# Designs tried in a protein design run: designed miniproteins, single chains, continued (2). Part 12

Each design is a single chain, and the fold is of that chain. pLDDT is the mean over its residues in the fold that is shown.

## One batch from the design tools (miniprotein)

Design m4387
Fold by ESMFold2-Fast:
Structure m4387 (fold): chain A 108 residues (1-108)
Amino acid sequence: MEAEKIIEKFREKLKKHPSLSDGAIEALVEGLRNLYEYLKTGDPRLLDGRTAVVLKAASEAKNTPEIQKLLRAAEEALGFPAPDTIDLPEEVKKVLYEAIQELIKLVK
């Protein structure tokens, strides 16, 4: 319940950015859900391409050791480095960073 409230709060923030399609917003939201389940379970199969995009975008907004550790885990699960999130606006990257920090706090 608390995780879904956080995810829906950030979905509404992403919807306010006119550069994002509904499909792009849903892909980012699913990346956040997969990351939350990974934080709970440690299952690397949850670290898919959408999760890697979310982590890469967050790292480009603010590079912290915790985000870098999660991004590295996602890249290892995918078998390749996450590409730069050139198509995402800086404000969207900051929103994703904030979402990840709230999900990490919820698990800890």
Scores: mean pLDDT 83

Design m4388
Fold by ESMFold2-Fast:
Structure m4388 (fold): chain A 113 residues (1-113)
Amino acid sequence: LEALKSLDEETKEQVVKKLQEAVEHLDKAVEALKQGDAEKAKEHLRKATEALKEVFDLLAEALNDPALGEQAKKGLDEGEKTIIELIDQGKFDEAIRILQAMRDALQRLADEL
């Protein structure tokens, strides 16, 4: 959070835009799961993860810390895999709970910037 507040205004604007893109895809993934559409949910989850990877690429460049970007993207890949496994097992309620928690956290982060 403190590192994000130290970014220049152009980088903050780009980060907020990508965070909002991720939030929109997470909301669509939740909607798809509520409708029983596992394939659509996984598609939107992957798009949300891709937007978040772009956030960490922007942060790694702005902070001149490539290790931050690498570690964060690895965590995103592991998180995506875990949620996809829950969806594939039919644990839609658990997947929805996790996705809603993620979108709320990302929305709060975007609002704080």
Scores: mean pLDDT 86

Design m4389
Fold by ESMFold2-Fast:
Structure m4389 (fold): chain A 90 residues (1-90)
Amino acid sequence: NELERLAERAAEDALRASRRRDVEVIAGLAISLAAGYVYGRDLPVRDTRVEVSEEERRLILEAAREAIERVKKAPVGEVFDIVEELIKNL
């Protein structure tokens, strides 16, 4: 479905944009990218990606899913506050 597509995309793009294996930072990037993708924004990504464990990838993907669900239900003016809250709770 559309939500899973955007969440997977945000997670993979965050892994490809990252230079370090810092799962909380990567999850924070995935949250921000997921919020942007809901509004049709894109980020150029690298051909290579950071390798993480299955549990770490699940955490990143779940963070992206939560961001999409919350951002879709909120006015544009609240998007920044939602992103900040989700990143603080990582």
Scores: mean pLDDT 79

Design m4390
Fold by ESMFold2-Fast:
Structure m4390 (fold): chain A 76 residues (1-76)
Amino acid sequence: SAATEAKKKADIDNIKKVINNLKQDKDYGLSLTEDFIKEMIESLTKAAMSLLTSEEDRKKMEQFGKEALDELIKAK
């Protein structure tokens, strides 16, 4: 239903917002271990991908997560 698709989009947008907030809060991100950052970003990315129905959207979400992880690890 349109309502279900709108909810999925909102949940995905919220997951992306959480990842972006981690990137912007450099002090908080730097206090976390690399392993914890990897587990957190991978879990959030996997959760968002599970809500997506197209392979193209899943690949874009996977890329978003990989780019966010790379930025957070490089900042450490």
Scores: mean pLDDT 76

Design m4391
Fold by ESMFold2-Fast:
Order: C-alpha cells, then sequence, then structure tokens
Structure m4391 (fold): chain A 87 residues (1-87)
C-alpha cells in the first residue's frame, strides 16, 4: 500500500544514515591505526546494508524496488572491498 511504502522509505532513509555513520567511523579508525575497530565498523555497516536490502524488497513499485536493491548491492560490494583492503 501507499502508506506501507512511505513507512518503508522512511526506514530505508534511517538505515542509510546509520550505514553512512558506521562507514565514517570505520574510516576514522583506519586513520587512527585501529584496524580491529575499523573492521568491526565495516561489518556493522554491511549488516545494516543487508537489512536495508531486505526492506527494499517490500516496496510495491517494481522500478523503485529494483533501484533500491541495486543501490544496497553496490554499497555492500564497496564496503566489503574496503574491509578486505585493511586485512
Amino acid sequence: TEKKDKEIKEQIRKLTLQLTGYVLLAIGHELDGDKKEAIESYDKAIEIAQEGRELAKQLSDKEEREKEIKSYDNMIQLIQKKRQEIL
């Protein structure tokens, strides 16, 4: 429903902000040489991105749903790559 889509989009917005926060935290830890804390922050960002991806699957509009899922897939891939660079 239209109401449900609005609620899902608001949740996606909040998850995206949290995800961004953890990515920035991970970068901060990398700059400080805190490798373990950087990895933990990237892992949390991946977890949040996966939650956002599952939520995006519930959107009623096919085009918007596919766009949001692809956005999360791209974010997960980028974060996983950054995580591997510090191992």
Scores: mean pLDDT 89

Design m4392
Fold by ESMFold2-Fast:
Structure m4392 (fold): chain A 64 residues (1-64)
Amino acid sequence: GVVEATVTGVSPPSSTIKVGDKVKINTKSGIAEVVETGLIGKRVSDTTVEVIADGRIVRLTVEV
């Protein structure tokens, strides 16, 4: 199923995050790091994108 996660920042900057990007989420810092750029998944809103983390589709909410 789709997993939901909320982060307070993105590396590189949130403006570079794209639908289907592979990300690593640091649950202690609240930061998502883009590991690989891709086109797998769907953008839901301006603050929420579907990304891949640990081989799963994650609905990621980024605070802007």
Scores: mean pLDDT 62

Design m4393
Fold by ESMFold2-Fast:
Structure m4393 (fold): chain A 90 residues (1-90)
Amino acid sequence: MADNRALALLVFLHAAESALEAYKNGDKERAHEIGSGLLLMTEGIDASNLPLEEVVERVEKIRQDIRAELAALLGDITDPKVRAEVEAAL
């Protein structure tokens, strides 16, 4: 169901946004921890040894890819609460 896929993508989107916000606020350790965890979960990449700047670049790409997939799924979402959360995140 598109609704279940959208919910999973929203979890990963929130993780990506959290990593990018930590980076913006100068919390380099948190940005790397959240970002590397997201890369492992979504792409199977062990990012523990990647530079922070590379982790952030990959996380921003994941965020863009997730937003594009959520936008494409929007018409197929049947739960109005899930739809409202996706619309708010876009």
Scores: mean pLDDT 85

Design m4394
Fold by ESMFold2-Fast:
Structure m4394 (fold): chain A 69 residues (1-69)
Amino acid sequence: VQQLQQQAQQYIQQGTQALSQGDLESAADYFQQAADYYRQVSKQLGGDPKLQQTADDLDQMSQILRQQA
């Protein structure tokens, strides 16, 4: 569980860096991957609503960024 959270955080950092460089498509891909990891963690914890909300927020951000790219 902790390793999945760490990977999700790394993808968020990569996505944030891509955003700062104006690479919206790469940022979207990184945030999507982070969302997938947070969903996996939430599922393993019996459906933690806070982690599920974080995953949903990241997925929505990814979709918005892809639309802008």
Scores: mean pLDDT 80

Design m4395
Fold by ESMFold2-Fast:
Structure m4395 (fold): chain A 66 residues (1-66)
Amino acid sequence: MTVTTGTNDGLAWALAVNGSTVGGARADTVDRATQVARRLALGGLSGRDDNLALARELGAVGSLYE
């Protein structure tokens, strides 16, 4: 599992978990995003839909403007 963080002239993240890119969120919680991604892998949530659901919980999907 890999968690990729990026910024877009603001407060945005992109989460790419198990090869699935899921969007962006405010980037004040790199450690939290990494721990959540690890928990996702350990908890068996490793599919694309699971990654999207988790990213939405983190506010990562569609949050480039937040």
Scores: mean pLDDT 44

Design m4396
Fold by ESMFold2-Fast:
Structure m4396 (fold): chain A 55 residues (1-55)
Amino acid sequence: SDEELAQGIRKLTQEELDEISQVVAAARKAGLTDEQIRALVEQKVKEIEERKERE
């Protein structure tokens, strides 16, 4: 859900949030739908969490 995704995003650092903001901005500029943008954000959040596990 949107609320669960928003809560996941709130657990990120400012640097990680900037990465997500760049993905969203690029996707909107490319004319992607809100659903496609959401999927990209969810994928990026998952990638960031997995990266943290490797630290």
Scores: mean pLDDT 77

Design m4397
Fold by ESMFold2-Fast:
Structure m4397 (fold): chain A 81 residues (1-81)
Amino acid sequence: MLEELKELIEEMEANPEATEEKYRNPTPEQEELLRLLRALKESGWDLEVAKEAAELELKIERGEISDEEARERLEELRKRA
């Protein structure tokens, strides 16, 4: 889910037209990703900040960063959002 959300944001930034066509008839999983993206936009989150948050969550799930470092990075992102 988070990896797919990050990929969706990257695709939208790289080629909005191709992304719109690809998701014209979304699957239930794709609809959930689009719903999450819309919720982030409605909350005033910048797509770049949303992408960084998704990358950070993925690193937490993979155990690549400490819980303390992860909390500090999330707080910084929230201040930027």
Scores: mean pLDDT 69

Design m4398
Fold by ESMFold2-Fast:
Structure m4398 (fold): chain A 100 residues (1-100)
Amino acid sequence: SPDEEVLERLREIVEEWKREVLEAVKKKDYEKAIEISERAVERARELRRENPEASPEVQAVIDYTITMFRRLAELARKGELTEEDVEAAYEAIMKEIEAT
């Protein structure tokens, strides 16, 4: 379905974000973690804009994912972002994608 294609593209955004942000966090490069997360927010927003006919459920998962990326960027701004926070956010997002 068109929704399945949108969710697959969202998975790709989340996987790339996780890989890059974990590398930044391991180096304690919080400025890079913020940059990566803000870029991921913009990619997810573009995915939502490009797919205005996506179901409300798919739109809700994209919005949830954006909220999680923003939350982790805030933790990075405070110098508090941990690898465990990234893993927990990733698992929460992937669970929502799989449930849709």
Scores: mean pLDDT 90

Design m4399
Fold by ESMFold2-Fast:
Structure m4399 (fold): chain A 78 residues (1-78)
Amino acid sequence: SGREARLKEAFELGFRSFVESLLKAQEEQPEAPLEERLALAEKPVEDKVAEYRAKGDFELAKAVEEGKRRAVELFNNE
């Protein structure tokens, strides 16, 4: 159960970090193209994925990536 909770937290972290970073990019660079703002929002998530991979925790790294992917999917399907 503890492992399942950590995977859920990692997914939520990836989702939330992307959304928060995207909102910040939209506020700070409203004239920038959407693609540029999306790229800026991905960087904090990529850093967290790299951190987990460096520690050999590939399942948590994947959960973070899946959380981000879900946020991107929901945003782009509007």
Scores: mean pLDDT 83

Design m4400
Fold by ESMFold2-Fast:
Order: structure tokens, then sequence, then C-alpha cells
Structure m4400 (fold): chain A 98 residues (1-98)
């Protein structure tokens, strides 16, 4: 089961990256419930990216997530900055393990 999930993640890593970036962009949603859902989704996509056994694909995926999270640190909303910083630290920690 785990080996099949890892193979499926490697095939779908571009879609996981797209999902993570879209979730990060939704952190600017004016609805607090949608914002919370976006934060949870970003964490889940980041977790799924970590299941990839392809170190090069995982590195490129994490670098794209880090770039979007860093962009959100420029937000005038302190909550958006805090959520983006949390995702940034999680992605950087995963990148350090590569």
Amino acid sequence: MLEKIEEDVDKQIDELVKGAIEALRRLTDPDPQRRAAAFTAAQLYLGMISLSKNKEKRKKALEKVIEEARRLLQSPDPQVRADAETILKLAEKQLEKL
C-alpha cells in the first residue's frame, strides 16, 4: 500500500504543488472559515509532497511552495503572515532533510 501511494505521489507531484500554491493564495480569503480550510489544505498538500521518494522532484516542489509562502510574508494582514510563516518553516524543515 505505501509503495503504491509513493508512486502515485511521484506521478501527481505537479498537481500537489498546484494545490499547495492555490491553498496558500486562499490564505488572503476574507472569510475566516475559508482561510482556516486553506491553511489546513496547505499543510496536507505539503505532507503529501513529503511522501515522494524522488528527491529532485520533492526539492523542486518544496522550493515552489517556499517561494509562494515568502511572497505572502509581504501581506499587510498579520494573520496571513503568521500562517505563511508556519507553512514556510514546515517546507524549509522538509527541504533540510533532503
Scores: mean pLDDT 81

Design m4401
Fold by ESMFold2-Fast:
Structure m4401 (fold): chain A 82 residues (1-82)
Amino acid sequence: MEEALKTIEKSLAYAEEQGLPKEMLEQLRKIKRLVEEGAPLEEIIKEMLKLAEILIEHVKKQGKYEEAEKMEEVLEKIKEEI
């Protein structure tokens, strides 16, 4: 739990630094709240997958295709683990 929360906080800081859309920041905060409230892992994963799709689209719009590819790999690994 603590590791996941730390990762979310780092992702939020990174997103703010990169100037990501407010919608992405709100989605990250939603996930953080679910983790803090002890929501089921399945619910958290669902929201993370939704965020990942939006993030990949935004990263592609910035021309950072390499970063987008890495994100897609992470998404595929999550699907493999389930």
Scores: mean pLDDT 73

Design m4402
Fold by ESMFold2-Fast:
Structure m4402 (fold): chain A 78 residues (1-78)
Amino acid sequence: MKDIEVKLLKEERKGDELILTYEITGLGDKEEAELFAENLIKKLKLEAEKKGYEVVSVEVEIDEKEKKAIITVTLKKK
């Protein structure tokens, strides 16, 4: 987990929805990328719930050649 970087690329608010786009870099392979994305999504769900949001959808795009992943999380205010 050293050298893995998580960056919030975009935060967009549409009414009661909040769309967060994260970039993850420094991933070793596809399996590592999938495991890291799963763990990050779990943490994001817990933080969203604490702030009164529900996770509506999660989209994951993995670029194994560039060793990066893009995670888009759509949250809705309760």
Scores: mean pLDDT 78

Design m4403
Fold by ESMFold2-Fast:
Structure m4403 (fold): chain A 88 residues (1-88)
Amino acid sequence: SMEAKMAELNELGRELAKDPDRAAAFRRFVLEFARRFPERREELAAFLERQVAEARALLAAGVDLTPEERAEVEARIAAVEEVLAELR
């Protein structure tokens, strides 16, 4: 189902920052999602762009983030931006 795949995408996005293999898994998942649901490609791109915008807003507002939390958010932004470039 689409709802289940969106939930999986959100969960996978949260794990992006900690391991290059997780970033690779996220990239594969997003590209397979775009392939399986080409009619949702624009919606997927908009969703990922929103995730990047929210993560950047968190960095801008999150003066109390630990160095580890900041690095995790920055790695998440990088991984999502890389996949977003592949979708365009």
Scores: mean pLDDT 72

Design m4404
Fold by ESMFold2-Fast:
Structure m4404 (fold): chain A 105 residues (1-105)
Amino acid sequence: SFSAGSLAFFEEAVAEALAANPELRPALERIRAGEELSEEEARRVLAALSVAFLKRALGLDLSAAPADEQIARTEYALLAARKLLAGEELTPEEREIAEKVLKAL
């Protein structure tokens, strides 16, 4: 279930992504309206949100990294958090990342 903290984290991450990438505002408004984005628009939005997430949750600055790396690092962190919540075994590195993500949410 969504907590108030989780919602606040997502709202702050979106605000940071928009502050760094103001050109993404129309695409985010279309998502809020329930419209589908092109693959290129979706990838740009995901990359921008990934940068904001990595900075807020992990203290990592990947703003200069390729978009695919920004997205992949975020997916890895979210998968680690999901594994921890599911009670799955984690490597020490996965556990450290998962605990940081869950503390940020």
Scores: mean pLDDT 82

Design m4405
Fold by ESMFold2-Fast:
Structure m4405 (fold): chain A 71 residues (1-71)
Amino acid sequence: MEVEVEVRGLYDGEDRPLPPARRAELLKRMIAALVEEYKREGWTLKKFTPDPSLSEEQKKELKEKFKEEVE
């Protein structure tokens, strides 16, 4: 199965939005973990849509990381 993943609104334990740099860091870690888990289930991740509030550099880096992990 091909799956699209979008992650938005990462919050701390007080429902406060995480700073963009912190969200980017967590999203990189989550991409690797999600891709590995989905591969174990026999699924193919088709697309990753990063949080639109991130900088263009951070969005590009996350998309590149996703492509490397999916291969």
Scores: mean pLDDT 65

Design m4406
Fold by ESMFold2-Fast:
Structure m4406 (fold): chain A 64 residues (1-64)
Amino acid sequence: SAQDAALAAAGAALEGDAEAAARHLRKSGVNPTPEQAVRAVAAGLAASQGAASLADAVIRAGKA
């Protein structure tokens, strides 16, 4: 699912793999650069209160 892909992107970004984070986010219907993917994960972490809200926040940030 798009949410599973966004959570995988968050995991990859937290492990320092920006390119893997970008690849995972493409499966969520966004096309970020590695830098944009890491920023989307950081924004999602700041906005979220749990795994489901994190996934949604990361997807929204990746579209901006």
Scores: mean pLDDT 77

Design m4407
Fold by ESMFold2-Fast:
Structure m4407 (fold): chain A 65 residues (1-65)
Amino acid sequence: SHMEEVKKRIEEDKKAREEAEKRFQELSGLPVDERQAILDRLKREARTKVEIYLAGLLEQWLREQ
């Protein structure tokens, strides 16, 4: 069923966002320069939805510093 495939993709996207948020929180102890280095690496190497969402979270946080 196409609807079951859509539900699976939505659930996978939700899990990817939750994992990205968890990884972002784990980085909360790192200084700005180290988080910038992680963002720069992710911009070059991101291949998964988790990595893409994490890069977005880091970029937004760094813009607010």
Scores: mean pLDDT 83

Design m4408
Fold by ESMFold2-Fast:
Structure m4408 (fold): chain A 62 residues (1-62)
Amino acid sequence: MSKEQIEKAKEEARELLEKGESGLDVAKTLMTRYGFSPEQAFEIVREVEEERAGDEPDSIGV
């Protein structure tokens, strides 16, 4: 699996989640555009969600 594709997928996932798309919908988009399996797409979405929970509040204030 290419790191470049994963990085682009994470960028797309962040943007879609910020717009209020569901994790399921975002995962389907990643599967369609990047050719990821469902498990891989869901893993990327979960990592982005976890980053948002820890990174977003930290980045804003610090």
Scores: mean pLDDT 73

Design m4409
Fold by ESMFold2-Fast:
Structure m4409 (fold): chain A 55 residues (1-55)
Amino acid sequence: GTEEEREAKIQDVMKKGGNENYVALKKEDPELLKEVIERDVQVGVQDIKEAVEKL
């Protein structure tokens, strides 16, 4: 696949969420799952920062 297909799959998994989707991805492509987790953590940190600024 292309890097664009890989990016689209990462975004789709992040949007759907849930343990079932992560378990399926771990079995299919564990390297892609690592990228999903890293991006999800970055989004979570940004959300916390924005919430704190509004306080």
Scores: mean pLDDT 70

Design m4410
Fold by ESMFold2-Fast:
Structure m4410 (fold): chain A 85 residues (1-85)
Amino acid sequence: MVELTEEAKKIKEKIKKEVPSVSDEIIEKIAKAYSLSKDKKFLANVLARFVKEGKITKEQALKIGKILGIPKELLNEKIKKALEG
């Protein structure tokens, strides 16, 4: 069982505050991914997958990506690739 780091708990609360339209289940999964790796490419791929699966919008993913410190250009590229493949 992956426990949330203190940083991941802060990220979870910030996402809930800034993007309240995203479900608690998806926010929890994002926080768990952040606890596993802070790698920006990994996190961008996680968000791109949720956009592809219709669980979050592109706009929601960009807001969350900003909170996670993911460069907007990297996240846009990963979302585009996920939607094309």
Scores: mean pLDDT 82

Design m4411
Fold by ESMFold2-Fast:
Parts: structure tokens; sequence; C-alpha cells
Structure m4411 (fold): chain A 103 residues (1-103)
């Protein structure tokens, strides 16, 4: 349900943060991948539990990670791309956790 969705989002955010610490293009790509995987898993679990608000925030975290990574890579700054992906994932995970408390 909502709790499992929040846990999945938090796991994805943690994996994204660890990948971003590399500061290189590979780390940035792994950070985006972790954020998307966590966000997608969280959205599925939230939908199963009827938590539309949690599903929205989980999907938003993945979207922010993609946009940030694309922008950073286009500017030639993989470190910024990875950090932006990790921040987006953490923000989404926090929102999903707060939504889970309201269910």
Amino acid sequence: GAKEAAEAAKKGAKEAEEAAKKGDEEGAKKAVEAALKGGNEAARLAREGGDKKGAFWAETAGGVAQVGAASGLASGDPKVAGETAAKGAKGGAKAAEEAAKEV
C-alpha cells in the first residue's frame, strides 16, 4: 500500500544519491536509472493501495530526475546531472512518505 510505495521511493532516492557521488557520466546515468526505477515501483504500489496522491509524487520524482539529467548532460556537466537527479528523487520520496501518512 502507501507505506510500501514510500519505502520504494526512498530506496530509489538512496541509490540515486550513491550513484551521483561518482561525479561522472556513468554515475549520472545510474542516478537517473535508480530514481526512475524507484519512482515507477512506488507509483505501482501506491495505485494498488488507492493512493493517487502518492502515485503522482512518485511519478513526479522520476520526471524531475530525467529532465535534470538531460539538462546537465547537454551542458557537459555530469556531476550536476547526477546531483539534480538525486535531489529530485529525494524530494519525490519525501512527498510520497507524507502522502502515505494521510492514508
Scores: mean pLDDT 71

Design m4412
Fold by ESMFold2-Fast:
Structure m4412 (fold): chain A 99 residues (1-99)
Amino acid sequence: MSKKEKALENLDKAIEYLRKALEASTHPEVREAIEAAIGTVEELKKQVEEGKPSASLDVAAMLLISYAILLAEEHGETEAAKFAQKALDYLRKAMKLLD
């Protein structure tokens, strides 16, 4: 597999775990933060597929996932926080492959 194909696989895993975080979340603010993170990672994936990388989208995705983790932890949504942390790990792996 190429580095690009491996990066896309890791972005798909990040989206998968964010969707699991969304399913595990009940608080409206936590859900909104996760939905924003999903949208940003999906747009990042599209740009990687099209060969039009945007460093601003990878930073935005990391910040939004980190914010979702913080909100989930603050509201006691431990399972949502764990899934969002896993998504962040996969996003970091994808970014390392794109360097």
Scores: mean pLDDT 87

Design m4413
Fold by ESMFold2-Fast:
Structure m4413 (fold): chain A 80 residues (1-80)
Amino acid sequence: MVEERRRREEEARREEEEAREEKRESFRKLSEVVGEGGMKAIEAIVKNRAEGKLEEAKEEAEKYSKLTNELTKKMLEELK
């Protein structure tokens, strides 16, 4: 029946649109967190390096690397 077929097609399209919106939202959130955190991390690294605190500069870089890795893993898990 035409009505049942149209309903199934509309449901399929809606599910596809929702999945795409979720992916876009997830990427947007990841981009915002990485961008803001990245600038702060760079500033902290530059400051600590200028003060001769090389270990603190390394810690800040490692902290940011862990954050981006964790967010990337979470994103990939959500997109599976």
Scores: mean pLDDT 71

Design m4414
Fold by ESMFold2-Fast:
Structure m4414 (fold): chain A 67 residues (1-67)
Amino acid sequence: MMLTLEEALLSHAPGVRFLPGVSGEDLVEKLTVGEGVIGFVLKNRKEVLALREGDTLVAGAFRYLAP
């Protein structure tokens, strides 16, 4: 089953957003098993943003906008 970056963010943080005009997919690397996307890692930092394990979504902390 394919996990989208939008689904990963929405499952974790109502207060986290990308800046207008910034593609979230440009900032992250996809983790895949076969045809399925199972998680996302922040590019160049290797932080796990979200990982699907069976029926459970495991997500890290998200903060992309300064307060």
Scores: mean pLDDT 45

Design m4415
Fold by ESMFold2-Fast:
Structure m4415 (fold): chain A 59 residues (1-59)
Amino acid sequence: MEEVIERAVERGVSRENAESVLKAKELFPTASASSLAKLTGVSRENASIVIEIYEEYKK
């Protein structure tokens, strides 16, 4: 999880926004980036970036 947050920050997403999206993804594993953006108040673009990194991190 920390690696995902670090990579999201490198792509311009705040640490707080990245953590919020990841926590929401853990609660709703099948939720889309758009749904997670609505739940967390993070922009759809930033939520999409975080989820993309999260999926790449899962080996």
Scores: mean pLDDT 80

Design m4416
Fold by ESMFold2-Fast:
Structure m4416 (fold): chain A 61 residues (1-61)
Amino acid sequence: SEEVELVRKAFEAAKKLIKEKGYENTTVEDIAKAAGVSLSTLYKYVPHPELIIEAAKESLA
């Protein structure tokens, strides 16, 4: 589904951004841009995109 594809893209984008500039400097806006969608589109399909950032950080521990 579109939601599953966007979540996977957002997760990979979050991992890349965290590696490049750190967790504290990685925003939902950065992830939306890296995934190729608007912030409103990201929130439409992913109600809590901040949880993707948290999951990405945990995966890199």
Scores: mean pLDDT 82

Design m4417
Fold by ESMFold2-Fast:
Structure m4417 (fold): chain A 74 residues (1-74)
Amino acid sequence: MEEDNKRFAERAQKLVEGGKKLGILSKEELEEAEEHVRGAEEAETVEQAIGHLLSVMGIAYQGALKSGKPMPTV
């Protein structure tokens, strides 16, 4: 569980970093995504960690769609 949660948090972190590099995320969206990365790291269950990763993916996807830029790699 702990190692799985770490992997989901790492993927979420990579999405945040990719979104920041591409300039597709606003300051508010970056703050929200960073909270979800922290939530994934602190998650008690794999389901909670996956939920936080999916939230970050959604934020990154919406940012990419609004900016007309590519989605960051996971």
Scores: mean pLDDT 78

Design m4418
Fold by ESMFold2-Fast:
Structure m4418 (fold): chain A 102 residues (1-102)
Amino acid sequence: AVVAEATVTLAQGETATVSFTAPRTGRYRVTITNTGEGEAAVSVGTAPAVDGRVPDPLAEAVLRQGETLTFDVELAEGEVLHVAIRATAGNPTVKVVVEEVA
């Protein structure tokens, strides 16, 4: 079941952070897609983002139009997952979906 969803549109050089707090201890699937134009550098982890990047990320990718980063993570109740997004070219639109998996 989808537990969180966010969409962010950025201009080149802009950054955004999407944060998710786990409502319970469990396994979560994170799907990050660039549905817009251009490129977005995305990094994901449990540490707060600095300058549009998560330090020591669990997952990291540069997403062009239509590209997707998918990964599974185990989170404790109340643990915060940060998705840091940086527009490296053009005007990307990044969709973040978090699903609880059994």
Scores: mean pLDDT 85

Design m4419
Fold by ESMFold2-Fast:
Structure m4419 (fold): chain A 67 residues (1-67)
Amino acid sequence: SAEEEARKKLAAENAKRMGKQVAAGGGGDEATAEVTVTPGDTTLTVTIKDDKVSATNVVPLESLILP
């Protein structure tokens, strides 16, 4: 659904922001950051290469809605 796609887009923007901080602080050619929260809560993988950010998110619906 369109709403679900919008939520995924927000998650991608959050990952992109995180990637920007990592790139600014770490620098280098390639960087991969993986964030794991309490089991079954949230998993986020961010890969940075040539100032490009790729993110994969696996989050429960509640985590996407919670402020």
Scores: mean pLDDT 51

Design m4420
Fold by ESMFold2-Fast:
Structure m4420 (fold): chain A 76 residues (1-76)
Amino acid sequence: SELDRLIKELAKELGVSEETIREKLKDEEEFRKWVREQLTKKIKEMIEKNEPVSKITAEALRIIGLELDILHLLRK
């Protein structure tokens, strides 16, 4: 399904299992809070590694986009 594809992509981007994403999706507020915490950690790691701003921005937007797409499908 489209939801399964989005879960797989988000799991890959965050470096977690698909099972972890599915478990967090049981509560929308917990899922959103957890994704923001994971995104913040990832951005900090990329800054410490002195990665290009363009790469940091692209990664952040991809993760945010996947979060929003998943939430959109769950609200239907």
Scores: mean pLDDT 86

Design m4421
Fold by ESMFold2-Fast:
Structure m4421 (fold): chain A 61 residues (1-61)
Amino acid sequence: SPEQIRIRAEASVGVLEIAWWVNNGDMEYVRRRAAELLSRAPAEERPVLREELAATFERLS
């Protein structure tokens, strides 16, 4: 469902946010991990995942 897709995207992005903290704010590392997440996500889930990633990257910048 669309709601489950958003919750899954939020969880995935939350893990990336933790990785950002653990790696001393290394945005290059986090962007690389985000690209890997997007490539592995089902095509139908990628738009929502991109939306959540964009919002999180804006907060971390």
Scores: mean pLDDT 84

Design m4422
Fold by ESMFold2-Fast:
Structure m4422 (fold): chain A 81 residues (1-81)
Amino acid sequence: MAQEVIDEAAREREAANAASTATKKTFVMVLPADQEDQVEAAIRAVIAHYENTYGKIKSVKVEVERRGDLVVVKVTIEFEP
């Protein structure tokens, strides 16, 4: 595992949590590059989890970035106020 990439993603998650509002949440996930085909399923699972936890979803933004042997997926979800 690329510990540095994981640590950077963890810091991004912490910063996103610190910047989170009642209506906006960000989730960061790290997957091996050989599991890129699982990204869509993982995104759907995260969206379902957040909808059940925080309420009706207004919008979803997905950003995918390859960092070495890993793929970092950032999902930002906005909820109805």
Scores: mean pLDDT 71

